# Ledger of designs, part 2: designed miniproteins, single chains, continued (2)

Each design is a single chain, and the fold is of that chain. pLDDT is the mean over its residues in the fold that is shown.

## One batch from the design tools (miniprotein)

Design m4036
Fold by ESMFold2-Fast:
Structure m4036 (fold): chain A 86 residues (1-86)
Amino acid sequence: SVERAIGLLLRAIGLNIEAALYAKKGDAEKAAEAGEEGAELGEEAAEEAPDEVLAEQARKVAERGRKAAEYAKKGDTEKAAEAALA
């Protein structure tokens, strides 16, 4: 559904912004948690997307969250912040 896909996508974007904020503060654990949740919601948004364009944007948002979480888990908070906002 369009409404569900857009709602999930907006939440995923918000979580990636939170991941970047936590990473900039040096809170690697919270940055990783926010990035992982953003990635999960982004993947759900892609699955719910009624068209390929929206699905592709949702997958890109999910990839940003996933990369942010990966860098945060390694303690690279600067790269985590950059990945989340890419």
Scores: mean pLDDT 89

Design m4037
Fold by ESMFold2-Fast:
Structure m4037 (fold): chain A 61 residues (1-61)
Amino acid sequence: EETARQKILKLIGEILRLIGDIYDIELEIKKNGPTEELQQKIKELEDEIAKLMEQLKSIKA
């Protein structure tokens, strides 16, 4: 129970950090225009968030 809560809080914190990273890249796109490199970085961060969300679901549906 407590171990599950700690895992949930850690996963939520990591997801929020990755969302912040995406926001910073989107700001860069607004300043300098979209590039394949910036779009690829967003995709990689979104894929990492998806993995963390699947881990979150596996703790409790």
Scores: mean pLDDT 80

Design m4038
Fold by ESMFold2-Fast:
Structure m4038 (fold): chain A 67 residues (1-67)
Amino acid sequence: SLAVTEEGILEALGRMYIGLGKIFESNGDLKAAIEEYRKAARLFKEAGNEELAKEAEERAEELEKKL
């Protein structure tokens, strides 16, 4: 079993914000979705997960193009 780490907690919170972003995106609330994806990107970056941070930021940027 993995020990609970600060990085692990930050990554888990980031994944929760991705889930919220997807819910808002499905509801057509693109501004709220962008905010949640950006929160996720910051948390993934703090966790040291550059790949997930980039993916979350790219999702936010894609949605901004639709505004």
Scores: mean pLDDT 86

Design m4039
Fold by ESMFold2-Fast:
Structure m4039 (fold): chain A 113 residues (1-113)
Amino acid sequence: MEERIQAARDRLREVAKKLAEYFGEDFEITERVVEADGKTFVVLRMKSKKNNIVVTLVASVEDGRIVAGAVGKKKLSDDGTYEAVDKEIQREIAEKLRELGLDPATVEGLKEF
């Protein structure tokens, strides 16, 4: 299992590097392992240092699938309230993800990862 998790991490890191190069932005990268419905997932989040835009990459350890989506949130207040990213920005990100051969997911579908 650990070797398969590490392979998934390495794959996501390579994709994240390509996305960062493509967007021409600096991203803070955070990784975690999540278990849901008896399956193991590796989650890599790329948070833009310039904006509160987050791109989430999820790899299924069992299925080998990579799902990518824009989880764009702007902090509106000190209570932690966030605003969703504009639809135009979401479409642009989704188009770039498709161009890189990734399957873009909805923001809501990735918020639990």
Scores: mean pLDDT 66

Design m4040
Fold by ESMFold2-Fast:
Structure m4040 (fold): chain A 93 residues (1-93)
Amino acid sequence: MRKERQQKLLRLIGRLMRATNGRAFARVEGDTIYLHLENVSEEEARAAADALAEFAKEMGITRAVIYSNDEKAAQVVAERLREAGLEVEVKIL
């Protein structure tokens, strides 16, 4: 990952940590973002999805894969990201 892209990813991770009290983690490979959610509330999920949508537009991310132990939280994120134009795959853990 190039330095500028790395700085923007670190900023995203900081936003996710604050929004979910450390219960969300993201990584990027190519044009795909991978999001892990554990025990996040619907409100925290929406905040995380907003941060991801902004990052995706800025960085040319076109796809997201969401790993979650909560189906409702995963659906909230998936709906928001699909609205932002991303292809989204959900995996319930």
Scores: mean pLDDT 82

Design m4041
Fold by ESMFold2-Fast:
Structure m4041 (fold): chain A 75 residues (1-75)
Amino acid sequence: SRIEEDIEEFKEFVKDVFEKLKNASEEELKKNAELLLKKLTEIIKERVKNEEEAKKLIEELKKIVEEELKKLLEK
């Protein structure tokens, strides 16, 4: 489904971004996580016309970002 494909793409993108931030400071990690979430949320709102799909994507995106951030902070 389109939602599952979008979720998988976001998951890969978020993982790639955080892998590049692996050695960043806690402040940089938190700042980048916030900026990434904000940017991707705006992109979803702009591109996804179906409100239910947009909401589900934003919810999954937030969860993915929070999980990746936690992995790096709780080493």
Scores: mean pLDDT 77

Design m4042
Fold by ESMFold2-Fast:
Structure m4042 (fold): chain A 62 residues (1-62)
Amino acid sequence: SSMLEQEVEELVEEIERLLVRNYILGKISKEEAEAYGKRVKELAEKKDVEGLRRLKEEILNK
């Protein structure tokens, strides 16, 4: 993969780990976790690194 593809993959993995953790800790609902997962997929398909970084920050603020 290119460096851009690697950065997208790393951000997706980080966000997915955060979503699982927040779900297990009861910080987000199943519906919210699924909605975030959809947003991650859409941003990753577009290779939108800045969008993924913003989404990660949003989740960290939960």
Scores: mean pLDDT 85

Design m4043
Fold by ESMFold2-Fast:
Structure m4043 (fold): chain A 92 residues (1-92)
Amino acid sequence: MLSLSPEELAAALERAAAHAEAAGEPEVAEYLRKAAEAARAGDMEKAIEYIAKAYELLFGKEVGERFKEILRLALEKRFDELEELEKEILAK
């Protein structure tokens, strides 16, 4: 039963934004809040862009690009899981 819903992802991003703000990183917090809004709207590509930008601000451009790639792969895995579930339902 699993999959992270858009609301759950948004809630996680808002918690991360609160932590960033408490750590003195208001720009990072702003991008994480924008990512949460994009996730709630179902715009996962935009959410990934904002998350990558937040990590770019914390750790530099290379880390931001790497996070963008990781999140895109995670999104692809989500589709792979949906395909596997569909196959299981059709076979049983």
Scores: mean pLDDT 68

Design m4045
Fold by ESMFold2-Fast:
Structure m4045 (fold): chain A 115 residues (1-115)
Amino acid sequence: MDLKNEAIELVKKISEETKKEVRELMEKYGFSDETIERVLNIIDEAEKRIIDIINSAPSLTKEQVEKIKKILELGKEAFLDVLRYHKDDSDDVIEFYLRVVALALENEIKKVIEE
């Protein structure tokens, strides 16, 4: 199997798991459907950018795929932590921190593919 395709499948899988857990947590905290949709859109846009980053690499090693998986799993926890720690903050503040997490994930994955 092409290791780039494996990495892209991991991004899609972990993004889907992240969106599911984010939605469930936000519903538990009583967020509006409109706010949930905006937050899920932040994750969707991050997924697209991360896939573009992976596609920019000529090839990947198994070690790079393993590092990408770890970064994506840490990213899921970081998104959930933003929601847990900032649940009583304004939507704009929560969205800001989620965008910061997304940017950090993009930058960490860029570092891996540049190795």
Scores: mean pLDDT 89

Design m4046
Fold by ESMFold2-Fast:
Structure m4046 (fold): chain A 74 residues (1-74)
Amino acid sequence: MEKAKEEIRRIAREAIEELKRLDDPWGAEQVRELEEELLELLESGEISPEQAVKLMETRTESIVDVARYRKEKR
């Protein structure tokens, strides 16, 4: 439980820092909202720690990859 919360926060922090470097404030906001949602679901017991971490990783990776693609295409 606690380890999953720390992992989710770590993933969010790393993704937000990357999105700040990519000048994507919308992506950073999406990551913050996702972090809050997943931590709430984990705390309520609606999802397992493993599911919460996997969702956080998959969704943030997608957000960051899209931001990188847009930056490189320019």
Scores: mean pLDDT 82

Design m4047
Fold by ESMFold2-Fast:
Structure m4047 (fold): chain A 62 residues (1-62)
Amino acid sequence: MLSEEQREQVVAFMLSLGLSEPEAYSAAGTADLFGADAAVASVERTKGAELGAQFRAFLDSL
């Protein structure tokens, strides 16, 4: 489970990569509710392996 600050950090990170606001909030919500592996797998399916790898590295830094 992510803290409120960690969720906001995920949203800010995803927005910095060019995702829309709904996509960024969806990624943060998936990470909070279902964990990092589920959130990374979802991003890999929709945005590709490179962005998924960047997201995993970011989550591992929290």
Scores: mean pLDDT 84

Design m4048
Fold by ESMFold2-Fast:
Structure m4048 (fold): chain A 92 residues (1-92)
Amino acid sequence: MRARVRALQEELAEKYKELIDEAVEADKAGDTEKAKKLAEEFAKKAIEELEKRADDPAAEALRLYYEAGLADLAGDKEKARALMEEALALLA
């Protein structure tokens, strides 16, 4: 499971490299609001890609991980924790 999740993360990071680089640059510049917005955009695009791979448990685990990230950014800490626990259970 771990190697498959990492391969999917690397695939998404390469596909959305410009978006990730822009988010990192905004964060380094102290523009936390711009960095947050770009991180949310990346997570939403990643979720859309992973939903197309519904029969892949690694894709489902990674989708839950990004949904947890979006919940955390929205301030819903309990939802973020629940989604992360579901993602980790799929990886066990």
Scores: mean pLDDT 81

Design m4049
Fold by ESMFold2-Fast:
Structure m4049 (fold): chain A 97 residues (1-97)
Amino acid sequence: SLAQIEAEAQRRLAEMQARVDEALATEDRETVEALMRKLIVQGTVDLIKQLVKNGLLTPQQLQDIIDSLNKMKPSLDPEQQKLVDKVIDLLKEELKK
């Protein structure tokens, strides 16, 4: 049923949200970067947005992530490439602040 699909999606999002909250609580940029890279592969753009908006990452770290994403992009599926483009745009917007 739709309710079962929604419940499964909510449980998965809650698990990923807990990992985001734990990473942010460490205030460790390397931990945040590693989790963000995993979330990009998993397509969880909303959780990546939370990690970026917390302001823990320096401009240099944001640029390094953009460069890494651009380098890996050609090896990804077209759907994943679109998600990566959205993340790059979000990181570029954060750099303008």
Scores: mean pLDDT 70

Design m4050
Fold by ESMFold2-Fast:
Order: C-alpha cells, then structure tokens, then sequence
Structure m4050 (fold): chain A 104 residues (1-104)
C-alpha cells in the first residue's frame, strides 16, 4: 500500500545516504572502526528493505541502526561534516520508525 511504498522510498534514501557516508569516510581516511560501523548500518538497511513486510523485523533493524548511529556520533565529535551527514541519516531513520508505527 502507499504507506509501505513510502517506507521503501525512505529506506532507499537511507541506503543512498549511508553509501555517501562510506564514500566520504574512505576518501577522508577515517578509522577502520568508523567504516566498519557504516558497513554494518548498510547491511541492516538492506535487511530492512528485504524484510519490509515484517514489522517486528523492521523495528529490530531500525533499533540496531539507531544504536550504531549514536555510537558513530560519539566517535566523530571532531568531524562536523560527518556529524551533519550522520544526523541527516538519523532523521530519515526516525521518519521510517514513525511510518512503521502506523502499520502496527
């Protein structure tokens, strides 16, 4: 339905944002731990897209993404450009969570 299609579009936006974050992190030579957490977020967003019809699975995936984003924000306090990109991704994740709650 229209709500699931909107969730899919936002999840694709999140995937595009995480790919941009990964490109930035690699170009700037950021620590391997930062890159590994971004790769984990990418895998979780792909998993959410594959399981979009499973509300419980999507909620678990979003909670894991949010935890990794919070950890990245703590690790990257000295990088304002990266912080802004992570915060933009967090806003998309928050919007997906709100729409998933409407499906329940």
Amino acid sequence: GPLREEIRRLAQTALDLVDSLLAYAREQGLPDEVIEKLEEIRKLVEWILQNIDDVAAVREGLARVRKLLDELLEMTKDNPELQAMIEALRLVVDRIEALVDELA
Scores: mean pLDDT 88

Design m4051
Fold by ESMFold2-Fast:
Structure m4051 (fold): chain A 59 residues (1-59)
Amino acid sequence: SAALQEEMERLSKEAIEAAEKGDIKRAIDLLHQLSELAGVSHPFVIKTSMEVMKILMEK
């Protein structure tokens, strides 16, 4: 549904923004919320998780 897609996009964006700001706890919490909403194996969750991890490892 459109509402589900919007929520997934919001959580993904906020998780990446939190990681960029160095807010590791918030980034992980938002990523957990995204995985609960969409499923851990969902391509969007995997892509967001990889981006968050890449940002955090580069700091």
Scores: mean pLDDT 83

Design m4052
Fold by ESMFold2-Fast:
Structure m4052 (fold): chain A 94 residues (1-94)
Amino acid sequence: SLDPREAGRALEEGLRLYREGRYEEAIPHLERAVRIAEALAREHPMQSAASEGFLAGLRLAYRTLAEAYRKLGRLDDAAAVEARLAALLARLGV
């Protein structure tokens, strides 16, 4: 899905579950937010790079997902998520 509202709802639900310490339940919502954001950045790179709100939401989704993996001891998954964010920001030129 390329609906930014769906990405926003997924991020909000993932953040809520993360704050409650429900890390395993937070992960699929955060992964959904990240996946939609990645698709939006691929389809609309110029608009994505120019949107401070999009970039802030993107960074928050990736960082929260990586932290959720760390809380579960899934360190390789956390590192992979951080590498994906770095690669995406480099592609967007930000």
Scores: mean pLDDT 87

Design m4053
Fold by ESMFold2-Fast:
Structure m4053 (fold): chain A 68 residues (1-68)
Amino acid sequence: APSPLEQARALVDAAVAELRAAGLPALADGLRTWAESILADPSLSPEQQLRMLTAAIAWLRREAAALL
């Protein structure tokens, strides 16, 4: 099974690609930058990083849908 870190990176890559395809490149770049800061935070476990990114991306998908 993929590690939490591998799952987190795949989730971020998919969400960034979806935002670019939707015509939201600035938001895609912002998500990438923020996600890299979370993944680089030594105070967070890989499981905490995955949980935070999963919650944030779910919220972002709901907000993006409201703008369309």
Scores: mean pLDDT 83

Design m4054
Fold by ESMFold2-Fast:
Structure m4054 (fold): chain A 76 residues (1-76)
Amino acid sequence: VPSEEEKQKKAKEAIEELLKNSPEEVKEYLKKFLETGDEEYARKAAELLAEKYNEDQSTADLGAKTLIEAYEIIKK
C-alpha cells in the first residue's frame, strides 16, 4: 500500500504533468485552484479539458474529483 509520502509524490507529479501539458486557459484555472483551494476552479479546469478532448460530462466530473482528491492529499 502506498505511504502518505508516496501518495503526495504521485499527486504532485500528476498536477505538474497537467500544468505542463494543459492549454493556457486550463492552466489559469488549475493555478487558481491550487492557490485558493476553491473546488469551482477544479471543476472549470476539468470541464475545459473534457471539451478540448471531446469527452463527456462524466469524464469532466471524474477529472474534477481527481484534482480535488490530489489537492487534499498534497495539503495533508
Scores: mean pLDDT 76

Design m4055
Fold by ESMFold2-Fast:
Structure m4055 (fold): chain A 70 residues (1-70)
Amino acid sequence: AAEELKKKALLAAEKNKDDPEKVTEIAKGTRELLESLNYPEEGLKLAAELAEFAGDKKLVEEARKELEEL
């Protein structure tokens, strides 16, 4: 389940690589979905990766800080 969601999110991010706003939206949505499935650490890691891909430095920093607090 988590692995499939990560793969789908990465494919969606690649498809929308020219639209950083959509990539950031995918990062946030996938994080929320993984957290609801009891994979909060995996969700934060993926969100940080996708946010870095989108160039959203604030979201990357927030996700990494929350990951360290887990």
Scores: mean pLDDT 75

Design m4056
Fold by ESMFold2-Fast:
Structure m4056 (fold): chain A 78 residues (1-78)
Amino acid sequence: SLAEERQRLVAELLLELSKIIEVDGEVADQIRALVLAGDLEGARALLIEHIEKNAPSEEAKEKALKLVEEMMARLEAL
């Protein structure tokens, strides 16, 4: 189902993102809720804001933003 695919992709996004920057449970829960509701624009905005605020380096920021763009494209294609 669409909901199952969204849940799978957002879980993969959050897991991969956690390897680059710290993502607390509250932010992760907000991102999951937005994706499952189909608010992909809201999810993207929150992800970008979190990365801008919390990236430990410019390299980490670039890697995280690229990951978000790739994963959001997959979510938007569902």
Scores: mean pLDDT 88

Design m4057
Fold by ESMFold2-Fast:
Structure m4057 (fold): chain A 98 residues (1-98)
Amino acid sequence: SSIPKEVLEAEALVALGRMALWLGDPELAAKLFEEAIELAPEDSPVRAEALLLLGEAYAKLGKLEEAKEYYKKALELAKKAGDEKLAKRAEEKLKELE
């Protein structure tokens, strides 16, 4: 199976964003995840992952309401895609912000 170029580029941006989070740069991470979301196909697993990670970046920036919105979007997309593991991660992130 061939992977679309947009998916590969979005996956690369997600990987760079995760590295930015690990290095303590949530502002750079948020920017990279936002670009990944723009490139990712609407119903793609990489889009759902990028939405979850964007929520994590906003949570680290203290933007808890924005973080909740992105976790909810990630949860909805993960459920629609049948990604049970990603859906559970999103649910746990929402509970952490209660």
Scores: mean pLDDT 88

Design m4058
Fold by ESMFold2-Fast:
Structure m4058 (fold): chain A 55 residues (1-55)
Amino acid sequence: SSSREKLIRDNEEAAKRLEQYLKDNPDLPEVIQLLLQATIGAIRTLVERIRRAME
């Protein structure tokens, strides 16, 4: 559905923004970098699950 397509796009864009933030802020404490990477991974997993649900 169009709502699921929008949800996928919005979450992919959110993950890209967080990835860019990590690249732009290399001086972040390691623990914060790991937390942000884990969050990006969780968003990517959500997108994968939504895509599978659209099958």
Scores: mean pLDDT 86

Design m4059
Fold by ESMFold2-Fast:
Structure m4059 (fold): chain A 70 residues (1-70)
Amino acid sequence: MEEEAKKHYEEGKKALEEGNYEEAIEHFQKAIEYGGPDYAEANLGLAEALQLAGNYEEAARYGRRAVEAR
């Protein structure tokens, strides 16, 4: 739940720093699954990972969710 959401968010950040964008995407998706759709930090992380992976349209969608959640 909230602790699980934070754990996956931190793992997503680590994967992103290591250049493992696909792994980062999976962890940020899990962070949203446990933390809820309004988890701004996880939505922002997912948007960043998707953009770096070349999925610009989906990245823009999650980026907007992150802004709306704040």
Scores: mean pLDDT 80

Design m4060
Fold by ESMFold2-Fast:
Parts: sequence; structure tokens; C-alpha cells
Structure m4060 (fold): chain A 55 residues (1-55)
Amino acid sequence: MKVTAVVPVTGSVEEARRLALLGQEAIADAKDLEEAQKIVEELRAQGLDVDLEVH
């Protein structure tokens, strides 16, 4: 079974990272899109199946 955590670009990047580590959907602000992208890549490197979704 494959678990994917989605990190939409709305909210706090720090909170998004924490929630993603807990296997939950997290939201990061659009103004922090580049930071959110970097965090998603770091989480993927740690073995988490995480996607960044932008509306």
C-alpha cells in the first residue's frame, strides 16, 4: 500500500512539513512556494511519498 501526503500551497511551510511527516495533508502559502517545493523534495529523500499540489 502506498501512502501519499499532499502539500497544497496555502498556509505555513513549517506546519506543512510537520503535518506531512505525520502522514497528513498540509498546506503552505503560495508566497513560500519555492520553500514548499524544497521541503517536499527533502521529505521524498527521507522515503516519504509526498506531492506538492498548487491550485
Scores: mean pLDDT 55

Design m4061
Fold by ESMFold2-Fast:
Structure m4061 (fold): chain A 89 residues (1-89)
Amino acid sequence: MEIERLEEAFRRGYEEGKELAKRLGAERVAAVRISAAGIYIAAASAGDKEGPLRAAYLAGAALAAAELAGDEEGVKLAEKLFEKAKELA
């Protein structure tokens, strides 16, 4: 998978995640998106070819939500999930 596609997915996730976090609550959106990104990282590790792209999007959304929540640990987790998505692509 091309790194540029993962970066685009991450950016789109960030933009959409920011709006979702404002509407539904930043802490909830961050937690849900981090968990979902982790699931797709696991799927990618098991051979799911779409896993890295979905994980990159969800990591972007998680990052935006964690930043709005002031959750420094969530920010670091979202960044780590994006790095793992790039490694598995």
Scores: mean pLDDT 87

Design m4062
Fold by ESMFold2-Fast:
Structure m4062 (fold): chain A 100 residues (1-100)
Amino acid sequence: DPAAEGKKRVEELAEELLKIAEILKEHFNSSKEELLKILKEELDEISQETASGILDNLYKLSEEEKKKAIEEFYKIAKEIKEKGPTFDLMVEFNSTFTKE
């Protein structure tokens, strides 16, 4: 069932996004290199690619902007995990009203 498979993939992605957000929040003051090492040890290969892209964007920001982006990302990831069926709506809402 493509719909059931899609839902499972969204739920798995939500769990991995939350894990990435938690690592970023806990290790806010770490270097990009240190965070990449932690992510490689704690995440699967697919989630590591996603995390690498997020890190590239975050480390282009100032310290203040990076901190705010990490806090917002953690909040979104947590809500997506808790509200799996509303995943797309939450992502669209935050993409519209938060920094791109």
Scores: mean pLDDT 67

Design m4063
Fold by ESMFold2-Fast:
Structure m4063 (fold): chain A 105 residues (1-105)
Amino acid sequence: NPEEEALRFLADLITDDIVELNPNLSEEEKEEIREALFEILKEVGEKNPEAAKRLYEVALKVKKLIEEGLSPKEALAKLLEEKGIKVDISKNSIGELLQLAMLAS
């Protein structure tokens, strides 16, 4: 399911960012965070079809930019800059940048 794969991809990016800031998390806690974020993104999409469409479009664009050699934060920042929104990636989480990218889409 391409839509589920896109949400899992975004949940993985957010989880990896949280884990980098919280290196003492157990493997069980990491998986609980990943599944919780996936369910949150899924619920947002189910309640708002326009948000589901934006999540999917952002996921595809971010994945392509990462495949081109950008970090996840650099990929999200590039999408925001293309919409005229300047961000400091040292100050923003992946989750915050994703929320801004969805609002800008």
Scores: mean pLDDT 86

Design m4064
Fold by ESMFold2-Fast:
Structure m4064 (fold): chain A 67 residues (1-67)
Amino acid sequence: KEKAKQELLRLIGEILRKIGEIFDLERELEKEEDEEKKKKLEEEIEELKREIERLLEEMKSLDEALS
């Protein structure tokens, strides 16, 4: 159980970090007026969202394995 707990904490940490990055990028997007820079920020946010979805699936698989 210790290894599974450490893995869950690692995944939670990764997810929280990526959520923080999205929040920072969304704040930057709100202030940005350049359309090319806006598109780049939006693409970065979408990539981070996809990464979070992947990490959530990993957490779900780990939780199911622990049940």
Scores: mean pLDDT 81

Design m4065
Fold by ESMFold2-Fast:
Structure m4065 (fold): chain A 100 residues (1-100)
Amino acid sequence: EGEEILKLFDEAMKASPEERKKLVDEILKRLTEMAEKRKQEVLNDPSLSEKQKKALLERIDNMLKGAKEIAEYLKEHPNPSKETYDYLKKLLENIVKGLL
């Protein structure tokens, strides 16, 4: 699951500008759906305190914010360096793990 999102990212970085936008939008859609599902699981978990629920929901919102920032960066910077690419991929890996 998370590996498929990372594969889409690798494909996006090698794609034409129009195909890359489509792949980035697909990644963001999948991450948004994962985040929405995770939020519902947190809200409906009777084992979690209200403090724990608040902290987890804030974490999920921050992960989605990060994903949107990565998407915006890729729209502005079509040819990122290898170092930037590796850094963004690491950020995306952390976002995927945070939403699982």
Scores: mean pLDDT 81

Design m4066
Fold by ESMFold2-Fast:
Structure m4066 (fold): chain A 60 residues (1-60)
Amino acid sequence: SSMEEEREKLIEELEKNAKKGEEKSKEAGDLFRQGLAYAKDGNLEKAKELAEKGEKLMKE
């Protein structure tokens, strides 16, 4: 389903961003890891929110 595809894509992106975040910012890495947990649990809305917060920190 499209929701399953979206979830898988989000998990893949969050895994990559978590690794990158850990190298650049512990706080960003923590946010991406929390987002991963929510995405795996099926809470895509919360996962996206945490991903956006992590990305904002990475851009600073």
Scores: mean pLDDT 80

Design m4067
Fold by ESMFold2-Fast:
Structure m4067 (fold): chain A 80 residues (1-80)
Amino acid sequence: MKQYVLRVEISGDIPEETKKKYQEEIDKHIAEVVEKLKRGELTPEQAVQEQADYIVKIGKELKEKYPNVTFTITSEEVEE
């Protein structure tokens, strides 16, 4: 089965250090979800949902502090 990973890019009016910190936290969480998927601990559907829920949570937190922040979310196919 084809597996998908969400890629998130943070841009807009946000301090560089804050942007880097949140990008690293998102990337780490996505990597952990992908590792669980590879181990068979999550289905592809559960992995996508867990990633999406986390991104929504972080997006809300950032939008409250930085109204002009933007998020680009893309789906990438995981190569076997």
Scores: mean pLDDT 76

Design m4068
Fold by ESMFold2-Fast:
Structure m4068 (fold): chain A 68 residues (1-68)
Amino acid sequence: MKEAKEYEKKGDEAMKKKDYEKAVEHYEKALKIEPSAELYAKLAVAYRQLGKLDEAKKYWDKARELKE
């Protein structure tokens, strides 16, 4: 859906600016609209950059489960 892709794009832009908190917010909005392994992986990377390793692991596990 276009709306989910718009939030994903905003998250990607926030990641490029190293605004990891904003990236998490945008990726979470995209995820609520259209969950995907890619979004879980992106969210895990953003949480890792924030030092939230428990959350990062949780979303990495979800991303791997959805791939196969």
Scores: mean pLDDT 82

Design m4069
Fold by ESMFold2-Fast:
Structure m4069 (fold): chain A 70 residues (1-70)
Amino acid sequence: SLKEKLNEKIFEVAQATLELIHAVTELRGLQRDPNATPEQIAEAQRRVDELAARGNKLTAEEKKLLDEYK
């Protein structure tokens, strides 16, 4: 049902948001660590960018389902 799909999507958005928060926290930690290499920082930045892109996609899908639920 549309309600079940919406509930699943809300849960996916929530999980993606938490993953992004953790990834951003790790990136900020590396940026403040004098022992961190440029490669480690670049990899952490790529992870943040990938998770942000996924979050944006999931949020757009959630909005579409919300518009359909009305």
Scores: mean pLDDT 86

Design m4070
Fold by ESMFold2-Fast:
Structure m4070 (fold): chain A 87 residues (1-87)
Amino acid sequence: MPVPLPSPEQVREARRLLEEAKEALEKGDVERAEEHLDRALALAADIPGVEVQIALALVALKKGDVELAIESVEAAIAALRKKEEEL
């Protein structure tokens, strides 16, 4: 059997980082949001639906599209919450 990764602790850490990234974006702190998203991406690499949304948020920020970045972070949070409920 494949190892059941990530651990519940990693899933909760990823969600906290995504929530912190969203708050940073809402405050206009793009640099802090990017740091939180990079850390969340590392923790959520094994959760494909969440990983894709975090990656899209980072790409949006590199293009200066803060609104799209916020939408992608919200989608990642929703997907991760759904995964937490299913674990």
Scores: mean pLDDT 79

